# Designed miniproteins, single chains, continued (3): the designs that were tried, part 104

Each design is a single chain, and the fold is of that chain. pLDDT is the mean over its residues in the fold that is shown.

## One batch from the design tools (miniprotein)

Design m11611
Fold by ESMFold2-Fast:
Structure m11611 (fold): chain A 79 residues (1-79)
Amino acid sequence: SIKEDLKKTAEVIRRARELMEEDPGVAESMALMTLSVMKQSAKNNGDKETEKIAEEALELVAEGRFEEAEELLRERAKK
């Protein structure tokens, strides 16, 4: 389900945030890749709501705002 996919993506962002202390480059790449896949999948399926969420999370990660990206995904999974 979309709620489970959002939760799984949030978990990847959480792991990326933890990796920021050890390898920031790998952490950022991991987060950007998982969100890009989510955005592309949503776009291919015509899921505009999930596409928008993935896009907003991508912007947050690109700015180094991993905690906010995780929170966004978790909050949307609850709705």
Scores: mean pLDDT 83

Design m11612
Fold by ESMFold2-Fast:
Structure m11612 (fold): chain A 87 residues (1-87)
Amino acid sequence: SELEEEMKKFVELVDEIEPELSEEAKELLTQIEMLMAMFLLDAGLSPETVIAQLEKLMAQLKKLLPEEHYERLKEIMDKIIEIIRKS
């Protein structure tokens, strides 16, 4: 699906930038990836709940990453959120 393709791009970018990530940033990214996986597995999460939690985690991540890495992740995340919103 388009959602799975965008989520894969997000994970691939995280792997690319991993050497520059703090442990705190890695923990937030793990939470984001788990939340996305739970949504794909139909674990009973509403789209509204998933979007709200993703936005909250991304806001926390913004303070922990260089602007360039955050902007790249945010571009993919905005597309993920848009797909979830339309589902």
Scores: mean pLDDT 86

Design m11613
Fold by ESMFold2-Fast:
Parts: structure tokens; C-alpha cells; sequence
Structure m11613 (fold): chain A 62 residues (1-62)
């Protein structure tokens, strides 16, 4: 999924490398991180990239 690839790229820009090898697939560690991140930002809990989660990550990069 394009969303997964963009999310992985954003995380790498933040210096977070969750052992990502494939461009399109989410690892179990990535899914767990997404759920934790959604809870931290007060977003609905999810194990997939959502527009809200991507916006939260982009704001964090500022």
C-alpha cells in the first residue's frame, strides 16, 4: 500500500527504523507502533495508516 510506504519513509526521516525491508508491507512491529501512536495522539486505535495518523506524524516532524 502507498500509505504504508509513505509512513515507513516518514518514520525513517525521524530516525526510527523498525527493521523495514520491504517497501509496501507493514511489519508486526510497525503495526504495534501505529496502534501506540494512535493512542498517544488520541486517535482511534488502528494497525493501518490513516489520514489522521499521517497528519499527526507530519506535525511531529515539524
Amino acid sequence: MEKARRLKEKLKELGIDLGVEDSDELTPEMKAYLRALAEAFGLPVTDVPTPELEEALEKMMK
Scores: mean pLDDT 65

Design m11614
Fold by ESMFold2-Fast:
Structure m11614 (fold): chain A 84 residues (1-84)
Amino acid sequence: MKELLEELKRALEAGAAPEEVSEILRKLIDELVKNKDVEGLKELIELLRRAIKEHPEHRTPLLAAKNEAEGELVKFGEEILPDE
């Protein structure tokens, strides 16, 4: 988990291909969902909100991942956190 978050940060800072960013995000969401880690999903959503603003070139894969993570939170009986 921590390693995947650090890998995501490095990929975004290095201007990695959208496909690489999407693969890292998919692995993160799959791991969090498998472990039913509601707090981890919330942390990921906050990170993605910031990343979308800081890395507009990766907006499409980041927004897709944020929407998927929010959908998984709703399935766990959580409300979508307000956009701050």
Scores: mean pLDDT 77

Design m11615
Fold by ESMFold2-Fast:
Structure m11615 (fold): chain A 78 residues (1-78)
Amino acid sequence: SSPQPVTTDDQVITMMSNMAYNNGQYQVSDQVSSSPSVMDAFQILQQNGQTDIIQQMQSIMNQLGMSDMSSIMNSVLS
């Protein structure tokens, strides 16, 4: 029962959305479990040409076993 660092899907989504919204104008709730906010973040990143960040996000999703989220992101990028 030692404390273990816990990363939830919602925390990952919030982190990824925050990467798109650096100045804090758009804050994503920690309770966001749906893809809309993540999709919006990915579209903004793609429009800004930040493909490296998108690729890192996809790598993180795959590493955490979030294959569905990786597939959703890939559908946005076509």
Scores: mean pLDDT 54

Design m11616
Fold by ESMFold2-Fast:
Structure m11616 (fold): chain A 61 residues (1-61)
Amino acid sequence: SESQRAGRAAAEGDLEAARRHILAAGGSEKQAETAVRLGEEGGPSAGGMAAAVYAASAGGL
């Protein structure tokens, strides 16, 4: 799923890929930017969690 891909990319430090996966899942630009910022500030774990949550929220249901 896009949620899994976004979370994995951010956890691996690939914040550009994480952003693209959030947007592909139907997430907003603001959600994608926030996930990237959290990854930059809090590291891969914080970015991965935020990216997975945003992508799941956008593409889930």
Scores: mean pLDDT 73

Design m11617
Fold by ESMFold2-Fast:
Structure m11617 (fold): chain A 76 residues (1-76)
Amino acid sequence: DLSLQKKVSERIRQLILDATKKVLEAKTREEAEQVIEEFVKEMDELASTLNDKEKEILNRIRESAKKNLEYIRKLL
């Protein structure tokens, strides 16, 4: 279902953009850490609704995004 794939892709994009914005707006490393933890939780919840192949792709995207968010956190 192409519409389902588009919704999943849009959700992933929104989660990454929202987390990035919140981490950039964080005033402390602790606040940034909480944002990253919430992002990982939301990505894991999305993964639970997908098949094994899609989960593998999502996990790679999650790890890459998490690494970038952690890098921003370290700059605080």
Scores: mean pLDDT 82

Design m11618
Fold by ESMFold2-Fast:
Structure m11618 (fold): chain A 68 residues (1-68)
Amino acid sequence: TVPVTVTFTGLEDGEYVVKVYRNGKQVAEETVEAKDGKASVTLDLPPGTYEVVAYKDGKQVASKTVTV
């Protein structure tokens, strides 16, 4: 596994749920707090391509594709 830090920008301040998917399957979930429009999560992932999705109040607000 490799530590990967994913940063989201342009967010409203508050609590977000970050879900991590590989091949359509959820492999991780973290709760993060956005402050000053930013939130970061560090994930220990095996090599692969992941979709990292941020949710606020049950709605998808941001996503990133990460290759490890």
Scores: mean pLDDT 82

Design m11619
Fold by ESMFold2-Fast:
Structure m11619 (fold): chain A 66 residues (1-66)
Amino acid sequence: MEEAIEEITRLLQSVGVPEERAREAAEAFVAGKLSKEDLETFLSAADPARAAEVAAEIERIRREAE
């Protein structure tokens, strides 16, 4: 799970989310406190053109960490 948080944090940073904010979102998502809908909304605010692709990659990373 630590590896998943790190990878998700890096993906969020790649679309322009600041490191502190990206880590908070990654931790909340992995802990189940941030829904997929919340994550998509968050990503759309940062980079709407890449939001769907990044959200799908984050879901993949989380699933592989299980």
Scores: mean pLDDT 76

Design m11620
Fold by ESMFold2-Fast:
Structure m11620 (fold): chain A 68 residues (1-68)
Amino acid sequence: GPHPEFSPREQAIVLEFFRLSLTHPRDESVALVAKRFGVSEATVRRIVNRALSAPPDVLARGLLAQRK
């Protein structure tokens, strides 16, 4: 079946959310990412939920494909 791919911008949103979630509550992390990327909190939540629902292998592969 079609696998949803993460755009570079969606990958950046996911990584920044996980980074912030280590030091901030979930809701605050969502709000900070939304403000930083100029998107709605609902958009951030949808992207993050999609990432969290993906098999760990798929998420890890997406992160490994990101260039520094």
Scores: mean pLDDT 71

Design m11621
Fold by ESMFold2-Fast:
Structure m11621 (fold): chain A 85 residues (1-85)
Amino acid sequence: MVDEVIETARKAGEKARELAPEAKSVIDEATQDIIKAIRDDLENAPLKVQKIAQEYAKKIGDNLFAKTAIANLASEVIKAIKKLR
């Protein structure tokens, strides 16, 4: 279960980098933080993933594509967690 969600996070992170390559480093950091949240506590991960996405969106500033990429990454991970329950 956890491994499948981690694989989804990794793939969603790759897709996010393709959408906003100029924000690759920020997207990679967000992806790593999300994977860590999943490993620490899968059951409470959806709330933690949402907070991580909000934090990185604040740091990105006015780059709409990068903000959309982070939001999509978080959404895909949260959907994957919900499908396993």
Scores: mean pLDDT 81

Design m11622
Fold by ESMFold2-Fast:
Structure m11622 (fold): chain A 95 residues (1-95)
Amino acid sequence: MFGQPVDESPEAKELVKKLEELIKELRELLREAFKLAEEINASSELIARLVGHELVAVAAETGIYFGASKEELENEIKTLEEVIEEVKKLIEELK
């Protein structure tokens, strides 16, 4: 109970692993997006949008640490997948 980040079940472990992989993918995409934004001298509004996407990754990582439920983990996975697709689209627009 206290000090346990998540349920020890195999299903919860698989959800945590998937979430960690998505967090890593999002951070790598954001690194590319920030680099492209700097190269084109992008607006402060675009930079703020990218920072907002980075905060989604931080929230997901925090949820894992504080013992998110299976439903919360599934919701975080869905949110990260949606944000990853938006960042991929932004990278294509910045090229």
Scores: mean pLDDT 77

Design m11623
Fold by ESMFold2-Fast:
Structure m11623 (fold): chain A 67 residues (1-67)
Amino acid sequence: MTEEELRILKYLKENGAATVDELAEKLGISKETAQRIVDRLEERGLVKRVNGQYYLTEKGIEELEKA
Protein backbone atom coordinates (compact mmCIF):
# COMPACT_ATOMS: atom_id res chain seq x y z
CA MET A 1 0.00 0.00 0.00
CA THR A 2 1.38 3.43 -0.92
CA GLU A 3 1.80 6.26 1.64
CA GLU A 4 -0.94 8.27 -0.14
CA GLU A 5 -3.35 5.29 -0.06
CA LEU A 6 -2.64 4.82 3.67
CA ARG A 7 -3.21 8.56 4.36
CA ILE A 8 -6.58 8.44 2.54
CA LEU A 9 -7.70 5.35 4.50
CA LYS A 10 -6.64 6.99 7.81
CA TYR A 11 -8.51 10.20 6.90
CA LEU A 12 -11.69 8.23 6.10
CA LYS A 13 -11.38 6.29 9.39
CA GLU A 14 -11.06 9.57 11.36
CA ASN A 15 -13.74 11.54 9.45
CA GLY A 16 -16.20 8.81 8.33
CA ALA A 17 -16.60 10.09 4.75
CA ALA A 18 -14.93 12.46 2.29
CA THR A 19 -15.25 13.80 -1.23
CA VAL A 20 -12.34 13.68 -3.72
CA ASP A 21 -12.03 17.47 -3.30
CA GLU A 22 -11.62 17.13 0.49
CA LEU A 23 -9.04 14.34 0.10
CA ALA A 24 -7.06 16.35 -2.50
CA GLU A 25 -6.98 19.44 -0.24
CA LYS A 26 -6.12 17.47 2.93
CA LEU A 27 -3.29 15.49 1.26
CA GLY A 28 -1.99 18.45 -0.78
CA ILE A 29 -2.42 16.60 -4.08
CA SER A 30 -4.36 17.33 -7.28
CA LYS A 31 -8.00 16.30 -7.63
CA GLU A 32 -6.91 14.09 -10.56
CA THR A 33 -4.36 12.26 -8.35
CA ALA A 34 -6.90 11.88 -5.50
CA GLN A 35 -9.53 10.50 -7.93
CA ARG A 36 -7.00 7.98 -9.34
CA ILE A 37 -6.07 6.78 -5.83
CA VAL A 38 -9.71 6.42 -4.62
CA ASP A 39 -10.60 4.61 -7.89
CA ARG A 40 -7.85 2.05 -7.13
CA LEU A 41 -8.98 1.70 -3.50
CA GLU A 42 -12.61 1.22 -4.64
CA GLU A 43 -11.54 -1.45 -7.19
CA ARG A 44 -9.70 -3.25 -4.34
CA GLY A 45 -12.86 -3.02 -2.17
CA LEU A 46 -11.15 -0.86 0.49
CA VAL A 47 -13.52 2.11 0.00
CA LYS A 48 -17.03 2.55 -1.39
CA ARG A 49 -18.62 5.56 -3.11
CA VAL A 50 -22.10 6.68 -2.05
CA ASN A 51 -23.57 9.86 -3.57
CA GLY A 52 -20.15 11.39 -4.35
CA GLN A 53 -18.61 10.59 -0.93
CA TYR A 54 -16.10 7.83 -0.14
CA TYR A 55 -16.43 5.57 2.93
CA LEU A 56 -14.02 3.07 4.43
CA THR A 57 -15.15 -0.58 4.04
CA GLU A 58 -14.61 -3.44 6.54
CA LYS A 59 -11.81 -4.71 4.24
CA GLY A 60 -10.30 -1.20 4.25
CA ILE A 61 -10.32 -1.15 8.08
CA GLU A 62 -8.56 -4.56 8.13
CA GLU A 63 -5.86 -3.38 5.68
CA LEU A 64 -5.33 -0.15 7.66
CA GLU A 65 -4.93 -2.15 10.93
CA LYS A 66 -2.20 -4.29 9.28
CA ALA A 67 -0.26 -1.20 8.16
Scores: mean pLDDT 84

Design m11624
Fold by ESMFold2-Fast:
Structure m11624 (fold): chain A 70 residues (1-70)
Amino acid sequence: MSDEEAREFMLEEAERLGIPREVAEALFDFVLALVGRDREKLRSFLELLAQAYRDRSLEPSDLAALAAQA
């Protein structure tokens, strides 16, 4: 998929899973670097992120740590 398709897909899935748009946008480059433009891997990663967000609540500091890995 294109970068725009991947971004749109990620934002839509994040919203469906209850992840704030701001969080999804901040993680976009990191997620693409980690899993590429594969829909199954993107969905799997977002499901893990959504589970972490619901169970522990992602802190703003977590976004900085994830960005540092990209």
Scores: mean pLDDT 70

Design m11625
Fold by ESMFold2-Fast:
Structure m11625 (fold): chain A 64 residues (1-64)
Amino acid sequence: SLDELRGILRELLYKKYGNESLAYRQAEAVVGLIREKGVEEALRELSQIDPITAEALREALRRM
């Protein structure tokens, strides 16, 4: 589910950034992008502009 994905992504981004607020906002932004464009397109866009977040998303999807 997107709620499960959000939780895993928030945990992974917190480990990368060390900032809870930033991790929360970034996870919310990614979930919003997935709702609008789908997972594959969200990954494609993130891979170009934010490779760290793209890798966190790939890892989160692998855990689901």
Scores: mean pLDDT 86

Design m11626
Fold by ESMFold2-Fast:
Structure m11626 (fold): chain A 93 residues (1-93)
Amino acid sequence: SELLKGAQELVEEAIKELEENYKATSSPDKKRLLEEAIKYVKQALRAINEGDLDTAIEYLQKALKLSEEAGDPMSVFLLQAAIRAVNLAKQQQ
């Protein structure tokens, strides 16, 4: 599915953005939020690869909330786009 491939690419880009923000921040609270967001995004990527789109959406939404709390607008944008792509792919099944 082109939509699922697009979602995977957006999720992988979100992981890179979150990891760069984690590396750049000196705030322990922000590091904790970003580390947790990265874990959820990686779980979402695994769920997409396994075809479990409902689980993928749940983990992406958790990562989105943490990214918003951490103040990472680029990761928020990428995660919102990924959630839309996964939802569209689910509707085409």
Scores: mean pLDDT 89

Design m11627
Fold by ESMFold2-Fast:
Structure m11627 (fold): chain A 79 residues (1-79)
Amino acid sequence: MKELIAQMEQALKGGGYDEALEILDQIAQLKISTKDPQLIKSVVVDYRSTATIFKNLGLDDLAEKLLKRAEEYQKILEA
């Protein structure tokens, strides 16, 4: 987990936005596989925070994709 977060940060700094999204998806899959509501909730936060970063960088399409992922996981928490 911690190593994946560090890799995501490096990808973002290097302009590897697609790579950063792939790493974020890996982090999300690890958290979701636990079926822990608290960890799934943190996935929603991760996607929303990263979407804000991408939007600030002008990557609107990627930001929109991340917000949709956040919404899907939010529904799992509310079920």
Scores: mean pLDDT 79

Design m11628
Fold by ESMFold2-Fast:
Formats: structure tokens, C-alpha cells, sequence
Structure m11628 (fold): chain A 83 residues (1-83)
């Protein structure tokens, strides 16, 4: 199954990418670049969920899904507050 260290690292990468998206929006960055980073986040999140679906019990997979949804919600709320 997925190692706890790998899960932690992948979640940290997703959080760092979310922070990068917020920072880019705050700096008045290019919308195409923001969209590209959002697509990268979605791709990495989908890969993590696929790994989780093969290796995690359903209750832990549901928690991972909730964590990813929370990262997305927090990112979108932060961006909305900047506009």
C-alpha cells in the first residue's frame, strides 16, 4: 500500500501547489497560468485518490477525499477574498 511518508509528501505537495495558486492570484498573475496550476493540482489529486482507492480502507479513502475537498475549498475561499 501507499507508505504514510509518501501520503504525507503528496499531500504537502498539493498544499504547496494550492499556496502557489493563491500567491499567483494575489500578485495579479496571468489567468492562463492560474488555470494551468489548477489543472496540475487536479491531476495530482486524482493520482493520489487512485493510489488510495487501491490501498486504503473505504473510511480512510473517504477522509482523504474530504481532506482534498477541504484544500480546494480553502484555496477557492482565499482567492474569492482577494477579488
Amino acid sequence: GIMPAELFQRLAELRALADQIVALVRAGGDQAQVDALRAQFDQLAAELLELGSRTMPPDLLARLQQELEQIRADTNAEIAALR
Scores: mean pLDDT 83

Design m11629
Fold by ESMFold2-Fast:
Structure m11629 (fold): chain A 69 residues (1-69)
Amino acid sequence: AEEVKKEIEEARKLWPDVDLSSVPPSLKETIDLAKKVIESGDPRLLLDAATKVHKDPEMGEKLKEELEK
């Protein structure tokens, strides 16, 4: 059970480099969803979100374009 927490902590170690204060509105929804997942205790959604953002650079570019709107 604690294995999941360790993986989340590992991801959080990479995330400190990301400035939440400068987080775009579209990305806020992802952050809010991640917080909600942590509260509900379902880490699967959190891991999926983190993987998509880091694994798919195209996703990050899409978010940047949407921010400009």
Scores: mean pLDDT 54

Design m11630
Fold by ESMFold2-Fast:
Structure m11630 (fold): chain A 68 residues (1-68)
Amino acid sequence: SKEEIVKETKEIIEEIKKKFPDHKGLIEYLDEAEKGVEDPNISEEQLKTIKEEVEKLKERLEKLAKEL
């Protein structure tokens, strides 16, 4: 459902923010993504796209963190 996708997307965003709290550019990007999923005019397909993008971002950031 649309509500489930919003919930899951917000959970992923929150996990990234907890791991990288001091990265201002990343937090700003995640705040915009969160606003996007809260848009009452957003379609379920657009929600799925945003969820996929934040999932990919989380995966890439976790890989980069292991290299630091």
Scores: mean pLDDT 81

Design m11631
Fold by ESMFold2-Fast:
Structure m11631 (fold): chain A 66 residues (1-66)
Amino acid sequence: QDRASQALRDSVQRMAELRRAGASLEELREAGRQGEARIRAAGGVARFTIDPETGEPTADVFGYAP
């Protein structure tokens, strides 16, 4: 299993966990940036965006080797 895929899954799960715990928009954005950095370190490229109205995270995945 690719490390970038694992990092993406972990980041999505982490953000979902934070939302369930009532995390702030700031915490969600920080988690998204951390997830992007981990995915990049694993050889992938992704971008997380947080809806400022709902706090819902969205991930755009560009692949494992850009």
Scores: mean pLDDT 73

Design m11632
Fold by ESMFold2-Fast:
Structure m11632 (fold): chain A 86 residues (1-86)
Amino acid sequence: SDKEIGREIVLIGAEATMVYMHLSVSKRLNIKLSDEEKKKLKEKAKKALERADKLEKENPNLSPQQKKELKAAKEVAERVLEELEK
């Protein structure tokens, strides 16, 4: 259903944003993340990206707005992975 898809997109975006905020706040406050914390954040970002890719693949008829929201969530997750590779 459209409501179910919309909810999944919001949850994927929330997960990606939460991980990004964790990195952003830690950097701003000069808190060094442990290797274990970095691994967990990387796994969460990868999971969000995988969920987004799966949703897009299984739902070829997503609205333009849903596609835009899903793309934004994927970009946030990709930014987290990029930051963790530094």
Scores: mean pLDDT 87

Design m11633
Fold by ESMFold2-Fast:
Structure m11633 (fold): chain A 77 residues (1-77)
Amino acid sequence: MSEAQRKIREGLLKEASGTMYYMLATLTEDPKQKQQYLQQAISFYEQAHELLKDLDPEAAAIVQQDIQQLQDDLKSV
């Protein structure tokens, strides 16, 4: 109901989308498709981080850590 609660909800939905693309990456054996799905997952997590960073710093820190882990996964593809 508050603007802050709406942004937190939107951030969580972006995080869920990122997780969906990460799952698609784990199911894909084609290196190029895997790279594309990982890049989409990172993009959604970055959007979640922007929405959460001022309202829920703890959740934002977790999302930032996930972004770094996915960037490392992307380098290994």
Scores: mean pLDDT 83

Design m11634
Fold by ESMFold2-Fast:
Structure m11634 (fold): chain A 57 residues (1-57)
Amino acid sequence: MDTVDIDALAEALGVDKETVYRIAKELEKRGEIQLVEKDGKLFATGENVIDKIIEKL
């Protein structure tokens, strides 16, 4: 199970955090990933999370 920091992913991809967050919320709504807040940061967890987000960019 992969866990990815939304802020770090957005920076690595060169896109704004709002865009990555929006895509992650759509994937969560479809049951493909789970969003979790830990230590004041938002993380996406699940299988192939990074690939799933990139596919929606």
Scores: mean pLDDT 80

Design m11635
Fold by ESMFold2-Fast:
Structure m11635 (fold): chain A 93 residues (1-93)
Amino acid sequence: SEHEEYVKRIIEVTPKIIEETIEYVEKNFEKFKKELENNALFTESDKKIKEAKTVEEMKEAIKEKAINLAEERMKKAGVPEELIEEVLKAIEK
């Protein structure tokens, strides 16, 4: 049950971050793309976001990145696999 509070926060926060980031990208695509080009610290995991040519590709890449980060965070925190699957399903709604 100690994991219940942690996963509840992930379910609450992750969709909100995705929504806010997507809204920013939809309104500021060219600006955001230029900011990405100027950031030399971007890793290989950010490549799909950096290579996105359309707003739709960028939105999809952001959603995938956020979901992957949520999964990695839950795994590192020791959340059981079954509970991780339920959380990811809730976030993807």
Scores: mean pLDDT 74

Design m11636
Fold by ESMFold2-Fast:
Structure m11636 (fold): chain A 74 residues (1-74)
Amino acid sequence: EAKEDAKAMIANVEKLIPELEKEGKTALVKTGEALKEVAEEILRDELDLKKVEEREKKLKEETEEDVKKELEKA
């Protein structure tokens, strides 16, 4: 199940990244690339399943912080 979900995530991200890059949505491209890396680690059985939720939560928080920093600098 987790590996099938990871494979689907990689496929979806690979479809979205080129469109996001074309639109200049750098923060979303960064998020997609990070999600793909996590999914690839799951497929390789190198990611500790206990940390899957923590990593996703951390990625979400970091992405929100990056967006906030960009807005504050504007």
Scores: mean pLDDT 70

Design m11637
Fold by ESMFold2-Fast:
Structure m11637 (fold): chain A 104 residues (1-104)
Amino acid sequence: MSVAELAEAVRRAMEELGLTSEYSDAEIDHIIALIIAADKDRDGTISREEARRLLRAITDFSDEEIDALIDEGDTDGDGVLDIREFVRLLHEMYRRRPETRPVS
C-alpha cells in the first residue's frame, strides 16, 4: 500500500467510526502519520509488535498497560490489528489519557 492509499484508508476508518467530528484536521493528519509509522510493511495491518513500538514511543505506559490496550483493540484475537481496530485503540488511549492527544 502506498502512503497515500494508507492515509485514505485511515480517513475512511475514522469516518466509519464517526470520529472525524471529534478531531480537527490537524489531529486527523497526526493520527494518519502515527498509523503510517506503525504499519512498517504498508499492508494495511499493524502487528502487535509494531503497535507496541509505536505506543512505547508516544506514551509513558508500562509494557503491561500497552499489552492490555492492544488486547482490547485486537477485537478478533488474530494477533494483528486492522486500520479500524488501531484507530479505535488510539481513540481509547486519548480518551483515557487526554495528555497523549495531539494538540491542534
Scores: mean pLDDT 74

Design m11638
Fold by ESMFold2-Fast:
Structure m11638 (fold): chain A 70 residues (1-70)
Amino acid sequence: MEERLAALRRAISILNEAIKAGKMTPEQREAVRQALLEAGVDEDTAESIVSMPYEEQLKWVERLAEELEA
């Protein structure tokens, strides 16, 4: 659980950097995808999330982190 939560927090950090920069690089997008997979999110769901605008990606990742902390 803690390792999955750490992966989601890493994804949140990457997404916050993308928001500050006003853009998301392909490398950042792949890093978020890998973090989601590490957190136990399935491949199709992870791909769906990282295909969204980065602001929407952040909302989904924050929700997943909240569900793990519940």
Scores: mean pLDDT 82

Design m11639
Fold by ESMFold2-Fast:
Structure m11639 (fold): chain A 58 residues (1-58)
Amino acid sequence: SADQLAAHALLEDPSNVAAWNYLLNSPFLDEAKKQELLQLMAASPEPDPVALARLLAS
Protein backbone atom coordinates (compact mmCIF):
# COMPACT_ATOMS: atom_id res chain seq x y z
CA SER A 1 0.00 0.00 0.00
CA ALA A 2 0.99 3.66 -0.25
CA ASP A 3 1.32 3.77 3.55
CA GLN A 4 3.82 0.89 3.43
CA LEU A 5 5.83 2.66 0.71
CA ALA A 6 5.83 5.90 2.73
CA ALA A 7 6.81 3.97 5.89
CA HIS A 8 9.67 2.27 4.02
CA ALA A 9 10.88 5.64 2.66
CA LEU A 10 10.81 7.11 6.19
CA LEU A 11 12.77 4.13 7.57
CA GLU A 12 15.45 4.67 4.89
CA ASP A 13 15.54 8.45 5.37
CA PRO A 14 13.85 9.86 8.50
CA SER A 15 14.34 13.39 7.07
CA ASN A 16 12.06 12.55 4.09
CA VAL A 17 9.49 15.35 4.52
CA ALA A 18 7.18 13.94 1.80
CA ALA A 19 6.91 10.52 3.49
CA TRP A 20 6.47 12.18 6.92
CA ASN A 21 3.66 14.46 5.66
CA TYR A 22 1.97 11.58 3.82
CA LEU A 23 1.83 9.39 6.95
CA LEU A 24 0.65 12.23 9.24
CA ASN A 25 -2.16 13.05 6.77
CA SER A 26 -3.05 9.42 5.95
CA PRO A 27 -6.74 8.54 6.55
CA PHE A 28 -5.64 4.95 7.29
CA LEU A 29 -3.66 5.89 10.42
CA ASP A 30 -5.69 6.65 13.53
CA GLU A 31 -4.88 9.62 15.79
CA ALA A 32 -3.25 7.41 18.45
CA LYS A 33 -0.75 6.02 15.93
CA LYS A 34 -0.05 9.51 14.55
CA GLN A 35 0.60 10.76 18.09
CA GLU A 36 2.96 7.82 18.78
CA LEU A 37 4.76 8.52 15.49
CA LEU A 38 5.23 12.18 16.49
CA GLN A 39 6.57 11.14 19.91
CA LEU A 40 8.96 8.61 18.35
CA MET A 41 10.37 11.21 15.94
CA ALA A 42 10.60 13.87 18.68
CA ALA A 43 12.65 11.53 20.91
CA SER A 44 15.37 11.05 18.27
CA PRO A 45 16.45 12.61 14.94
CA GLU A 46 16.79 8.99 13.74
CA PRO A 47 14.01 6.88 15.29
CA ASP A 48 14.53 3.16 15.85
CA PRO A 49 13.46 1.56 12.54
CA VAL A 50 12.15 -1.57 14.33
CA ALA A 51 9.97 0.52 16.66
CA LEU A 52 8.77 2.66 13.73
CA ALA A 53 7.94 -0.43 11.64
CA ARG A 54 6.00 -2.02 14.52
CA LEU A 55 4.01 1.17 15.13
CA LEU A 56 3.05 1.47 11.44
CA ALA A 57 2.25 -2.27 11.11
CA SER A 58 -0.03 -2.40 14.15
Scores: mean pLDDT 68

Design m11640
Fold by ESMFold2-Fast:
Structure m11640 (fold): chain A 73 residues (1-73)
Amino acid sequence: MAEALRRLAEWLRAHPDATAEEVREKGRELGLPPAWVEALARTVAEHGALEGARAAEVMAVRLEDQARGPPRP
């Protein structure tokens, strides 16, 4: 999931004219949950593709932090 988000961010940086609909389609193809795809599509619609890419990167970092957690003894 975090890797899929980073891939979406990279795609958005390559496509500065990406629309919300294109983000929804690409996010689905990458296997992202619909709720995350909608959040990113909205960011792109409101702030542009580069801000959407940044949001996707932030989400990826948060997911890695939460998934890893402390080791369980």
Scores: mean pLDDT 78

Design m11641
Fold by ESMFold2-Fast:
Structure m11641 (fold): chain A 80 residues (1-80)
Amino acid sequence: SEEEILKLVKEFRKEADEIAKNLTPEQRREVARILAALEISVAGVLLEKKYFGMSDEEALRRVKEEIEWAKKRIEEIKNK
């Protein structure tokens, strides 16, 4: 459901905020950019679900893939 997707994104954002607490200001800005990109991707999935009949299962799969992408980008930022 859309509610389940939004809950997953909200939980990931909380996790990312916790990670960001001990990062430098520049690393935090990079994390914020990754989170902004994730929000745009999620909005796109929800629009495809609304207007093109994407299934709940497909939408959830795509959002999980986008969250995994964001996790990898944040890990790369931490290693700079």
Scores: mean pLDDT 85

Design m11642
Fold by ESMFold2-Fast:
Structure m11642 (fold): chain A 72 residues (1-72)
Amino acid sequence: SKMDEALEGLGNGLDTALSKVGGRAEVDIEKRKITIYAPNEEVAKQAREGAEIGQENLKSKGLNPEVVVKAE
């Protein structure tokens, strides 16, 4: 579906970007959830800000996924 494609695309983009700094992203399509794993708290804070902007963009398209950011 349009939502599944948008969530997978966003998740893959985030995973690719985060992999360059030792992080990753995972998408759970069934739960409409994206989990971001950041290598440290500084990256986690930046990822959280980016996630808020991304969620607003998705909301404009009728999507409202849960986004969780974890430092590891």
Scores: mean pLDDT 78

Design m11643
Fold by ESMFold2-Fast:
Structure m11643 (fold): chain A 61 residues (1-61)
Amino acid sequence: LPSEEQARKGAEQAAALGKAGDLGGARAAHMSLGIDLGGNPEEAAEAAQRGDAEEALRAAK
């Protein structure tokens, strides 16, 4: 399981992909993170696609 710091870094990277317009990459990266954290991976992926790393991390929990 990723640590809180690894999860936050993952969410930041996924959100950066979303901000750059790589919606598929953002979704794929954050779906993986959300599954590992046990939260809602679909909501987390949507937040990452919007470029919102903090919301993506919250939804993943």
Scores: mean pLDDT 74

Design m11644
Fold by ESMFold2-Fast:
Structure m11644 (fold): chain A 97 residues (1-97)
Amino acid sequence: MAAEVLKKAFERMINNEPIDIELSEEEIEEIENLVREVLEEAEARMAAAPSLEEQLAIEEEAVEEVLRILGADEETRELARRYIERKRALLAEYKAK
């Protein structure tokens, strides 16, 4: 299921491992079609956002909405939250240097 693929992707990202998940073109298209509206809206909002912190907040909202649409379990949602926390930490480190 799409949620299982997302879980593996977030686990890889958190562990700084390469994402080596083979999806068929059809599976990718199906996932994209389900979440296209959310991603397009998020992209437009991020482009208009005045700061990187606001862009990350929009990404966090979009990720939560995508996971809801795909019926992700709590474990997958927790991995997504950890991924966003890691991005926020990297942004803070980048701004400090």
Scores: mean pLDDT 71

Design m11645
Fold by ESMFold2-Fast:
Structure m11645 (fold): chain A 99 residues (1-99)
Amino acid sequence: SPEVRERVKVGMLAIAALTEAYVAAEGPDKNKTTEQIVEEVERLFNAMLSALRPWVTPGQLAQLRQIANQIIQAIRNGDNETAVQYIDQLGQQVTAVLR
């Protein structure tokens, strides 16, 4: 069905965004500045959140955006443990929405 295809595409985008955030937290590209890394992760999170709009309430979208902002803040601060915890939380929330 078209709905299943769109859900799968959004899921793939979410996997890409969460993977980039995880790499940024655990093993960032040494040739990039922290701000360049953060800008790339933020761009992917914004794309993911925009793609999720048909499957979430406004309240759920606001909560997912808040978690994404916490990940960005933790990456900026070099708080890798906090970043990974929020990445796991965001992944669980996105998975629950796309079931």
Scores: mean pLDDT 87

Design m11646
Fold by ESMFold2-Fast:
Structure m11646 (fold): chain A 91 residues (1-91)
Amino acid sequence: MSLAEELIRRMREVYEEGIAKGLSPEEIAERILRAMKEVFEERTGRKDPSISEIMKLLHEEFPGLPAEWTELSDEEFLELVREAVENEQRA
């Protein structure tokens, strides 16, 4: 499994667990961000990686991801994920 594949898998697992536990969209977003950073640190040895570093790697493996996501701050990522989770829960 590549680092990019492991990141996507971990995001999915954290999302599914958060939904099953009835966590808020904000709590799910925070847990996803933490999990992605943990996986990236473990696999690369990078200390305190930014979400933009992680998204650049994901964009290299999955070019279909929006290029603007490689420029996201941690706060902007949390808002994006929160909105996505909230929209999914409304559907």
Scores: mean pLDDT 82

